Designed miniproteins, single chains, continued (5). Designs and how they scored, part 19

Each design is a single chain, and the fold is of that chain. pLDDT is the mean over its residues in the fold that is shown.

## One batch from the design tools (miniprotein)

Design m16628
Fold by ESMFold2-Fast:
Structure m16628 (fold): chain A 124 residues (1-124)
Amino acid sequence: SKEEEIKENKEILKEAFTGLLDGSWKEDEERWKELEKKVAEVFKKIAADPSKIDAKFVDTLGGFFYNNQNILSRRFRELFPETVKVLEENFASHISLGITLAANGLQTEGSSVEDVAELIAELA
């Protein structure tokens, strides 16, 4: 069902982003590669429907990247190469806007791993 798909995607996104931020990705390289591919597939679904890109998407995702930039700038491209490609090709302007809003204290939405995982899973 759609509810089961949302739940599965939320757990995938939460596991992937938590693992990236806390370093637990090092514990299972094969599981990490599987998660990376699934995260890229979720963002590809959103990219296929531009009506899914709204102010909440920009604010939540931009805030996540801004608040975690010290980890993401070092490891994101190495650990999420397929996802980075999807983001750069389809969401670069939206993410840049969201980061700018967060940097200027204009962010209104939550940007925790839970907030990002829930939003992205619901949009896909």
Scores: mean pLDDT 80

Design m16629
Fold by ESMFold2-Fast:
Structure m16629 (fold): chain A 89 residues (1-89)
Amino acid sequence: SAAELARLLEEMKRLLKEIKELAEKVKDPSASLEEVRELYREMLLLESEAVTLALLIYELEGSIPPEIAEILLEMNKLLNEVERILQSR
């Protein structure tokens, strides 16, 4: 239903916000390598939850709505940025 889709979309937006906050902590130049690895692990767990919600939306709607696809792409972009930081240390 439209109401169920709206609820799932709000939950995915919450997960993206949490990933953005963790990615911002990674930018702290005083953050240790171990702290960055832990932040990256937390981001991966949140992304895994978002992918599970997207699959549920796909089962309900028969397609991934563009707004959901945009959220997943932004999450992947943030994860790639943190992975590059880890590789450069």
Scores: mean pLDDT 88

Design m16630
Fold by ESMFold2-Fast:
Structure m16630 (fold): chain A 64 residues (1-64)
Amino acid sequence: SMLQRQIAAIRAQIANIQAQMALMKANMPTLDEKQKAKTERLLASLQAAEADLQARLAELEAQL
């Protein structure tokens, strides 16, 4: 169904964001202070995007 496809798409987006955050966190110790600060801001942005997608996922799953 279209609903199942939308749920699958959002789950894929969440997985992609989580993978990106994991790579950024793994690389954090190799960065200088300026790059760490930039990476921390990007991580905060990605965490907010993940939270938004999780909320949208919950709304769609409630329609099953």
Scores: mean pLDDT 89

Design m16631
Fold by ESMFold2-Fast:
Structure m16631 (fold): chain A 76 residues (1-76)
Amino acid sequence: MDAKLRELEEALRRARNPEEAIEAAGSFGKVTSVTELEVNGRRVVVIDLEIDGQQVSATVVFDRDGRTVDARVTPL
């Protein structure tokens, strides 16, 4: 599990936009929810997904130029 979550986090850090982040997450498991927010001029995407029966939450933050500034994966 831990290796798979680390691999997901690396894939999310390479995403250039929300669409790429959602597609990357979907390749690891079943996406159950996606929430997109704008906070202080940054785009925040929260992706909830199920990987091998485990609920996982991934948060990806993009700047205005589409650069990923943070990506975190947390098992629930």
Scores: mean pLDDT 80

Design m16632
Fold by ESMFold2-Fast:
Structure m16632 (fold): chain A 57 residues (1-57)
Amino acid sequence: MEVAAQAIARFGRVSREAAERAARLGIEGGDGKEVAKAGHLSETQGAGAGAAARALA
């Protein structure tokens, strides 16, 4: 299950990058729903990583 721990760490990084991209879309004055959805997916992915770690305990 060491591989799962590494995957969780990577999910955190991807989540941050997604948030930064959402911010850039906001600068363009784009669809607010697109920005909100990107942020929501980022949070959902983070929550999933935490749940996976707990399930492995």
Scores: mean pLDDT 56

Design m16633
Fold by ESMFold2-Fast:
Structure m16633 (fold): chain A 81 residues (1-81)
Amino acid sequence: MLSEEEFELEVDVALALIGAAIAKNTLKHRELSPEAVEEAEKMIKHADEAVKAYDAGDLETARKHSEEAFEELKRFNEIEK
């Protein structure tokens, strides 16, 4: 069974994937500013990299990319405001 730390990372990666799916859906049917599009695309990229790293057993890289995905989400929210 995964450690608590590994389980928390698994949850974070899953949340990043959900966020990326929402961002992709938003890009398909809402007109966003160029800055918002750029941050959404960065978030999607980091979420994808986090999943790939997690599947490969590279937990350190998975954590880094999941954290970067959440940071891009914060920037996206600031631009949209």
Scores: mean pLDDT 77

Design m16634
Fold by ESMFold2-Fast:
Structure m16634 (fold): chain A 87 residues (1-87)
Amino acid sequence: SMEEVYKELSKLAGELEEAAKAGDLERMEEIARKMIELIKKVDPELAEKFEKEFEEALSEEDPRTKRTRLLVIVRETLSEFKKKLDE
């Protein structure tokens, strides 16, 4: 269900926040890819948007900017997913 997917996404987002605090950019990327795969199962259009923004963030040369952009994208995607659940 979408609610079960949201619960798992929230957990993964928390793990991504911890990876960001540790400066583990590789772990952040791994978690974000898992989130994209989960969203694809219930909302392919949202997953495509997330994946596009994620690939653009990965092209960022500055590691600090890249980390910040990944965090923003994950937070915004989770918020959009939650909004759709609450409709």
Scores: mean pLDDT 84

Design m16635
Fold by ESMFold2-Fast:
Structure m16635 (fold): chain A 73 residues (1-73)
Amino acid sequence: DDSVIEELRRILEGLSKEQLEKLIEAIRNGYITAEQLSKLAGLPKEQAEKVSKILGKNIRDYGHAVDLVRRAI
């Protein structure tokens, strides 16, 4: 899934280390909707929507989602 990781890397560009750490924590706790990612990790709405959509289509579980995001940053 190098293509998924590369797409996530592009979407997550410009986010601070704190935002990326909060994003991983939110996903690990089962929060993956755009609204949840925006509120819990402080992601801009458009980036939160893109992340939520990609993860919703490509993950087996939340652990897999965390792995994809960690490999993208």
Scores: mean pLDDT 84

Design m16636
Fold by ESMFold2-Fast:
Structure m16636 (fold): chain A 83 residues (1-83)
Amino acid sequence: SVLEQGRQLADETVRRSRELYERDPLAGAKAAADGARAVADLLKDNPDQAAQLLREASRALREHGAELEAAVYDGFAALLESN
């Protein structure tokens, strides 16, 4: 399903963002932003589901101490929730 693809994409971007951020903070931040946008684009017809997945990704990032990346996902989720 598109929702399952969105969850897989969110999980993958969380992992990639964390790996890159340790080596190159700018690349990590860009990966987080690109990932959030990709999830939103994949689920463009279901913004509530996209927001939910981004909030879930944010929670996973916070569990690993990635507060800045988590804030990026929360920001995208808030924009989707405002529509």
Scores: mean pLDDT 79

Design m16637
Fold by ESMFold2-Fast:
Structure m16637 (fold): chain A 81 residues (1-81)
Amino acid sequence: SMEEKLREFIERAMEAYRRGGLGAAVRVADEEIARALAEGDFELARAITKLLMLFLELHAQGRSLEEIEAALREEAERLAA
């Protein structure tokens, strides 16, 4: 489902951030967007792009990693509805 795909993406992006910082998380997002586009899954590509933009905005605001993860999960539920 869309919800499962977005949840898995968030888990992978957050793991990448913990290991390699913002650049690693952005690379995971870029790879997943490219993959979704190649497979013709435009809804998934759009949803991941929106989650990436939200991540970058909250990170720029100095929000904690826990706050960012919670916000991404809430937005993912909204996008999957």
Scores: mean pLDDT 90

Design m16638
Fold by ESMFold2-Fast:
Structure m16638 (fold): chain A 78 residues (1-78)
Amino acid sequence: DMVIAIGGGSGIAPIADFASYFASKGYNVKFFVGPCDKKMFAQELELLKKLGVNVIEGYPTEEDFSDETKFVGISTCK
């Protein structure tokens, strides 16, 4: 089972909680962030990495969406 989380701008904080929750439950979590957000939220993303979240710079590709994807979380304001 896979979970995809996409965060941007002010949406990073709530989506990080979403990603950490599913990672703590043993899901394979991919977290997509833009390069600026990755730098600004480096500490938050480092905590997610310690929980086993795969933090990826950029946007998901077609290969990231599969029949194994059980949940998708998106949080972005702008």
Scores: mean pLDDT 72

Design m16639
Fold by ESMFold2-Fast:
Structure m16639 (fold): chain A 83 residues (1-83)
Amino acid sequence: KEEEENKKKAEDYVGTARGLRDGFVEAARLAKGRPSLPEIAERALQAMDELVEKASKIPEAKEGVQAVRDELRAELDRILAEE
């Protein structure tokens, strides 16, 4: 039962991370060419780092959230480089 609950928590954390990634990527694309873009990128990575810390009690959740965080960083870096 506890193992099932930990799996659900890991799925919830990763799902939340993916939602944040998608939302921040969209916000960054809409802010392309605007002074707010670097601020959006900074806040996005800060929010994701906070989620990684919250997921740290469940190794699978931490790894999954960290992977999504790395995807977000790569996407934001690409958007910033296109400026």
Scores: mean pLDDT 81

Design m16640
Fold by ESMFold2-Fast:
Structure m16640 (fold): chain A 66 residues (1-66)
Amino acid sequence: PSVKKGLEASLLAQKGLIGGAVSYAGQAIDGEKGENDVHEGIVYGRAGLGKEAGKILGNATIKNQK
């Protein structure tokens, strides 16, 4: 699960939004699991990444639904 979230963080950098963001998001998500991972995704999205950041949160939610 954490590995999956790390991959999503990498996609944010590929988009060209904030290159440094991929390092921060990947480390934060890998370091924090469970609810904390979701919380980090929300904080990251609020930073202004918008659409791409929402994907990280979406992946965390999918596990709860499925």
Scores: mean pLDDT 50

Design m16641
Fold by ESMFold2-Fast:
Structure m16641 (fold): chain A 81 residues (1-81)
Amino acid sequence: TQTLLDRAAELLRGAIESLKDGDVKSAKRNLEGAKRNALESGTEEGQRAAELAERAIKALEAGDVEKAIELAQRAKELLEK
């Protein structure tokens, strides 16, 4: 549903801001929330965004903040069209 996709996009925006500020804990929490809301939407866009959010979480766990920002940005753009 659109409400879940809107919430996922909001959480992705928060994650990107947290990553730019060096707040990895808040960023990970927001990425996990975005993934959950995107998956619960039951949409193709939601599934693709959730996959990008999961990849962003894995990049963060590997210490690759730049890749995490890129993946989160791509997921957000996918949902904001």
Scores: mean pLDDT 86

Design m16642
Fold by ESMFold2-Fast:
Structure m16642 (fold): chain A 117 residues (1-117)
Amino acid sequence: MEEAAEKFIEGLKEKDAKKAAEGFKELFTKLLMEEMGLSEEEAEEIVKNLAKVILSLVEDNDYEGAVELLESFIESLKEDSPFLEPLKKVVEALKEFLENTPKEEAIKFFKEFLSYL
């Protein structure tokens, strides 16, 4: 869990869309399978759709909505979930990325990111 979250965070910091996508896919696929009991195929489809929604929100200048989308997963978790601390770090890293990255660069990044999912 921590390694997948770290990979996503490093991908955002390095502007490496492939690295970010790999970490995101691993983290959220495991979360959906372990916390929601979904199959791997169902989890992967949801992860891809989640990435599409994030891209759409970024294109619409709804940076708050993109952050809130990921924060909603934190609210759904049990207090003792092993995903709680990794997700908090992921949300903080996404917020920092969106605050410090020009819109055109962020859109290009998430289009490349989506292509690796």
Scores: mean pLDDT 85

Design m16643
Fold by ESMFold2-Fast:
Parts: sequence; structure tokens; C-alpha cells
Structure m16643 (fold): chain A 65 residues (1-65)
Amino acid sequence: MDELRREAGEAFARMAATVLGAEVRFEGNEITVYIENPTEEDLKFFEILKKSAEKSGLSLRLVEV
């Protein structure tokens, strides 16, 4: 279970970094996405990703830089 959650977290982190062009940090069960000047499309994608990650026991946080 912990290994599957780690793999899921790494996959969500990679998707956020690739699609949003953002710096991402994965610590414990939390994925923090650092993004400059997020667009409405970026925010919509983040909300979809966050809901999917929560189903895997992970939390997503968005930080504007």
C-alpha cells in the first residue's frame, strides 16, 4: 500500500511538472506545485489532478511564486 501510494505520488508529481511547467516537491503524502502566473486552464487542470490524487490518499497544494 505505501509503495503504491509512493508510485502514485511520483506519477502525479511528474504530471504536474510536465503539464503545468511547474517546480514540484513530493514530501510524505503531500505534493506541492510551485507555479508562476497560473492561467484559468492551469487552475482547472490542478483541481482535476488534486481530486484524482486525493482518491489515492495524497494531498496537492498549489503555491503561486
Scores: mean pLDDT 80

Design m16644
Fold by ESMFold2-Fast:
Structure m16644 (fold): chain A 69 residues (1-69)
Amino acid sequence: SRAQALEAARAIAERLKEGSLSSEQVREILESHGIHADFSDEELEKIGVAAATGDLELAAALILAHLAR
């Protein structure tokens, strides 16, 4: 859901305040929020960049766009 994606985006943004995240770490955060999908490393990096810039709606939209494929 969008609420689930937005909560995951917030969690990614909070972790990024403490340091950089690998694609594996971004995937683990998504999975901890019930988001299990075949994200590529490039897609996970884009989600991380959006969250890092504070655009949580964009990060959530990127997650949901992948899940809608």
Scores: mean pLDDT 81

Design m16645
Fold by ESMFold2-Fast:
Structure m16645 (fold): chain A 96 residues (1-96)
Amino acid sequence: ALEEAERLYEEGVRALLAGDSATARELFEKAVEAAGEAKTLVRAKALGQLGLIAFGEGDVETAVRLFEEAARTAEAAGDHRLAASMRAAAEQLRAQ
């Protein structure tokens, strides 16, 4: 499922670049599902993108939760910079 998760993530990024946030959200949700419970970098990135989309839609509570999950996933995957960035995003939103 990892290769499928990576492909779905890349398709989601292309949808965002095309301005289609609804399609991007669906693709990132599928990428998280395809990655399963594994604490992989692609799962962390997809969760982070879902957090950004939720924030753009005005759903701050969902955005905070997704950024916190992305941070934990990134940390477990060994990407401490991504984890710190996602935690900072969640903290900044909680402070508003």
Scores: mean pLDDT 86

Design m16646
Fold by ESMFold2-Fast:
Structure m16646 (fold): chain A 62 residues (1-62)
Amino acid sequence: MGPEVPLDPTRMSPAELAAALRAAGATDIVITPADPRDGDTVTITFTGPEGARVTITFTYRA
């Protein structure tokens, strides 16, 4: 963890976003597509530390 500023998921790599989610206690992290290109719609599905299933969709910026 190193963000001295708020994280912007649209500017993070999929690996960085997955690492941040795991640091927050998320499990079962799936990013689709795994290798997004600029302008692609990215879907992230994970299970939060409370057991809640979460889906986030955003436009990727390469």
Scores: mean pLDDT 69

Design m16647
Fold by ESMFold2-Fast:
Structure m16647 (fold): chain A 100 residues (1-100)
Amino acid sequence: MLYLPSDLRERVLAAGSDVEALRALLDEVAASTPDPTLGELLQLIMLQYALDNRLVSGEQLAELYAWLARRFGLSEERVRRALEQLGFPEEVIERTLERL
């Protein structure tokens, strides 16, 4: 299981239910991570952490992930596999795919 670094966990918690703050944090992580694969994984783990801590609803999470997927040009198949591998609920996966 990939472990989210303490600094990123604290920043996700600080964003709380503020979807715009969380989106800005995801964008910052993407911009500061030169490796696209690592950047994608970190953002997915951060979104899972936010869901697990009930900071965002499944609908808000789906919107944020769809935004991220559009930013990185991820295919529907890749998005589904990534969310399944990270243990996201089927309802969140379906809503994310609907927003692509």
Scores: mean pLDDT 70

Design m16648
Fold by ESMFold2-Fast:
Structure m16648 (fold): chain A 82 residues (1-82)
Amino acid sequence: EEKKKVQEIIDKYLEFLREGLEIARRVARGELTPEEVREWQKKHLPELKKIAEEFKKNATPDEQAEYQRRRDELLEEIAKEE
């Protein structure tokens, strides 16, 4: 149960990373303005900070390692899309 809760936090954390990277790529392509990026950040930063704090406080070393592996996999997959 508790491990499943941390897994949900990891999933949300990775989802924010995925969306943030997509936004960064769209900015690089001239598809988004700085104002649109700030609007997205303003809506999501409070939740992201809460998720990051929950993860840091509650995740075991194994769960932190799982997050690192999944993050690296996501970054590699997005880099290949480039």
Scores: mean pLDDT 76

Design m16649
Fold by ESMFold2-Fast:
Structure m16649 (fold): chain A 72 residues (1-72)
Amino acid sequence: PLASLPPELRELMEIAEKANLLRAIEEGPKSPDERSRRVAEEARRIVEERGISEEELREAARRYREAVEAVR
């Protein structure tokens, strides 16, 4: 499980999850693919149900992008 990972990796996975939720929400409307639009709707539902703020999603996406770029 994610909880069994080293703390640094677990934090990265949590940030990645939030970054992916934001990406799905942003990309869904731009995609002609109905599956992508349904994924975006589900991502919005998850964000609203869990009470995740837009600021929190954007901050997580920024940190995840920086982490990925640092290892490229």
Scores: mean pLDDT 75

Design m16650
Fold by ESMFold2-Fast:
Structure m16650 (fold): chain A 102 residues (1-102)
Amino acid sequence: SKIEALEEYGKEIIDDEDDFVRRVVMLVIKYAKKELETGEDYTEELKKDIEKLSDLFELSEEKKKKLIEVALKYYKKIVNAKNAEEVREELEKLKKEIREIL
């Protein structure tokens, strides 16, 4: 299932990436999983959490805006993915784009 793919990816990433990249990916996983379980939109909650995380890591306003855009983009792509394979592909792309912003 898409939810199982999100949970397994979350376990895999915990040891593999820097702290900031892991935290952003885990927030996208958290809200994508919630929407798949409830059918409710978590766009505003995700945006707020990325803003708070970016402030905690003292990112510039430009990088903060780019991270919010990227996080929301992949959140929507993951929720609308057709299968578990597409969920994993979108998570890998998310990870890459976060690294390119940093």
Scores: mean pLDDT 88

Design m16651
Fold by ESMFold2-Fast:
Structure m16651 (fold): chain A 95 residues (1-95)
Amino acid sequence: MTKEDVKAEALAELDRLRAVSPPEDQPTLDRMKDTILATDDLELLKLYLAMLRGALLLLEGAPAEEIERVLDEIAAVSPEEHHEAVERIRREALE
């Protein structure tokens, strides 16, 4: 998968997340869009795509097993320095 493909998918997931997010979250989503557009690192783009998919599943009320799967995918593509942040999200979403 090319950087352009992952970036396009991440922007599409962000648009889906924007459609179901409350107005108070829109500035955060705008900053995320700017971050994705400015990012040239393929592994970081994959991380952003996985995070956006995870956030969308949480907002749609997906089963805990689907949320666990997405969090595991995020952990697999995340640099080690982000693993603590992933575990914090897991605790907040599932505990």
Scores: mean pLDDT 70

Design m16652
Fold by ESMFold2-Fast:
Structure m16652 (fold): chain A 90 residues (1-90)
Amino acid sequence: MEEVEKRLEELKKKAEEYKKLTDDINSPAGKARIDALKAFADRYEKLAKEGKATPEQIEEGKRARQEAIDLYNKKGKNSILAKKYEEEVK
């Protein structure tokens, strides 16, 4: 349990660090931020599936996911990725 929580915090901090480095999602730092948010969302899905996520962690994961979706949408249509993600959560 501690390992999973630590990894989620590391991914969250990494995304925040990349956000501080750039407002340009097309830059290397912007792409790294999207990757970090995606990894955070992936980890959140695993925790939710295992029943180990607290309500606060669930909300945090949803926010990271929405932020990743918003960044993808800023690059263009991303309906396919959003749909795939929603299917996995069901």
Scores: mean pLDDT 64

Design m16653
Fold by ESMFold2-Fast:
Structure m16653 (fold): chain A 96 residues (1-96)
Amino acid sequence: MIPLSEEEIKLLKEVAKAILENYEKLKEKLAKAKSEEEKEKAIKETLRELSAFLEKLAQEPMQPEPQSSLTLEDQIKLLEKLAEEAKELLEKLEKE
């Protein structure tokens, strides 16, 4: 395995924390959403924030185009899986 620098480890921890925080905020927004439009808006805002965060890491713009191929349920499941992976990554980095 390639050893990560302390700066890289700190950056990955911040990424993982940001993903988890945004997912928790999304859960709250989805629980309070009374319409499909509010749910769609919450998902889009969360994806936008994550894209901006990843853009900072890569230092290049990211343009994911999942809009025509993913349902709202698929997008929520994708975000759930991303949050789970972020949690595992954070735990792994804390043990290193």
Scores: mean pLDDT 69

Design m16654
Fold by ESMFold2-Fast:
Structure m16654 (fold): chain A 64 residues (1-64)
Amino acid sequence: SRRLAVGLLQHEFGLSEETAEALIDAVAARELSPAEVREMLARHGHELSLAQAGGLRDAIRVLS
């Protein structure tokens, strides 16, 4: 569910609800690659490997 995806982003990355929802919407609307998810989180101060970014993208898709 969207609520679980927001909770995941807040818990793991300390993102605000607004930022978490924006990322979820971007994943849904743009079908972001792992590299694009990595770049978005890097802008918010979080450095991920491609594997971690891919796992996060897939988790958002499953939970949303």
Scores: mean pLDDT 79

Design m16655
Fold by ESMFold2-Fast:
Structure m16655 (fold): chain A 87 residues (1-87)
Amino acid sequence: SHEEELKAKLTELFESTGVPREEAERLAELYVEWLKRMEENINDPEKQEEILEETLERLEALPEHARRVASSWLRGELEATKQSLES
């Protein structure tokens, strides 16, 4: 599926930056779940903002190594999306 393909690509990307596979898979799953939830709520901007805040909180709950890698990319993506919704 498209979700499985995206997860595999993201897992490989995170592994290439030195993240262990287990942590890389967790980061990839977080991102894919976020995209899916945003798509399911595309007509509900308030719910999309709640999803963004929840996803950022979940990111902070990940192991420190995974969080450091994610912060340079995933956090940027989430924060850019939040800024777009607040416009």
Scores: mean pLDDT 72

Design m16656
Fold by ESMFold2-Fast:
Structure m16656 (fold): chain A 70 residues (1-70)
Amino acid sequence: MEETKKEALEIIEKALEEAKPALSEDTYAILRKYAFQEVEKYVKESKSPEEVLKKAKELAENIVRSAKRL
């Protein structure tokens, strides 16, 4: 599970890097904290590594979309 969490976080960080140019430093920090908290919930709630990665990928898409709203 820890290995899966690391990969999920890498997916999220890559999405955050893509969104970063459109965000202020404060917004980036807030979005990153929320995204990591969501991944932690997925790891805690999920019953398989595949489910964690699937949700992380979905969250990554939402991060890019959220950058446009923030």
Scores: mean pLDDT 78

Design m16657
Fold by ESMFold2-Fast:
Structure m16657 (fold): chain A 66 residues (1-66)
Amino acid sequence: GSVEDYMRLLSKEREKPLLGAVLEVLDRGKSVEDVARELLQKHPVPGLKEEHLVAVLKVLVVQTAP
């Protein structure tokens, strides 16, 4: 699906920023939407919408959290 496609693309191209975003959600209690918005402001990706990044970050948070 689209989420899997975005996750694989972003994992290869943006591994460090995505891990940083996951840690922000887990450590600082920020919402996934706030983190996604901040990440896109710092690292805009043409054609990638906030909702797509939110979906990717939700999957990564679940995979990282117990």
Scores: mean pLDDT 66

Design m16658
Fold by ESMFold2-Fast:
Structure m16658 (fold): chain A 66 residues (1-66)
Amino acid sequence: SLEEEAREIAERAAAGLAAHPDDEVVRRVILSELAKRYGEEAARRALEALERGDIETAVRHLLEGA
């Protein structure tokens, strides 16, 4: 489902952010990949939630942009 796919993507992105805290390159790559799939606004909102570790809110934002 679109929700399961978005959750997998969000969990992978959250893991990347957690593994590389304050890495601007990692943050930019994640934002770019999310934006390609879900649009820039959905990607920005999702990234903000992921930086807080809020996977469910990130998934909601990605699906709202789909």
Scores: mean pLDDT 85

Design m16659
Fold by ESMFold2-Fast:
Structure m16659 (fold): chain A 65 residues (1-65)
Amino acid sequence: EEEELRRLVTELMAHAINGDLEKARQIARELAKRDREALEKVAQTLESMGLDEAARIVREILEEA
């Protein structure tokens, strides 16, 4: 549901910002299974914030999923 998707997006952003890239990767994979468009928006947001390493991990998951 929408609430669960919002929670996943929020957790992914929090872990990416905090540099917890392993947790960010795990959440990104789960989000990719549920809503790839939401994951694409997260990648764009991370890129706009200059979090290039986290953005790259999200992009790689989008290509693999």
Scores: mean pLDDT 81

Design m16660
Fold by ESMFold2-Fast:
Structure m16660 (fold): chain A 80 residues (1-80)
Amino acid sequence: ASVEAVIVKKINDEKALVHFPAFNLKALVPLNRAGIFYEPLKDARAGDRVTITGEPSEIKAQIVDLMVEDGIQSIKEATG
């Protein structure tokens, strides 16, 4: 399985702001060397479109994790 990603901005070597059109999601993606996002995103620049490939269950789990983190961050910004 695969998911399309558009790099909005590289924050630093450890994080990138990425848009996933299929989910209408814009999230800060950690560039963890063990994760499925690292290899496609490590050399990508703002405006680049990349394809992230992996097992359907792994892709789903990673996208859900990003959605949960985005929700947590929104709560922290509203309450802290």
Scores: mean pLDDT 72

Design m16661
Fold by ESMFold2-Fast:
Structure m16661 (fold): chain A 77 residues (1-77)
Amino acid sequence: PPSLLEQALAALDRYLALAEQIAKAVKAGEPVPEDVLAEARALIARLEALYAQLSPEQQAELEKYAQQQYEELLKKI
């Protein structure tokens, strides 16, 4: 089974993919489907729950990865 850190990284990757879709739809003047918004909100809640269970070292690793991926996302939109 995947570790808590692996689960958090996978949830973050999925969230960022949805965030990219939402940002592109908004930029194109297209409506964002409610199910996409609901999934993004659920992933944020899941990430917060997983983060609370991680060690300080794992939290730092996740935060560093999140910062790098967020900066890459901003360059695409």
Scores: mean pLDDT 87

Design m16662
Fold by ESMFold2-Fast:
Structure m16662 (fold): chain A 65 residues (1-65)
Amino acid sequence: ELEEVRKEAERLAQRLLDEGYSPEAAQAFVDTAVEAVESGRLTPAMALVAGQLVAIGLQIDEELA
């Protein structure tokens, strides 16, 4: 269910913030995961993985820029 995915994504995003990720990366994680499930493109599990990859990419870009 979309609400459960959003809740889990927000919980994981809080862990990203605790680990030093930017608020922008954490928000992109939530937005990516929720959008992927809502659009039917990915399963909840794959959507959370996709969100994590987006957050990591943004964090790397932030540090390298």
Scores: mean pLDDT 79

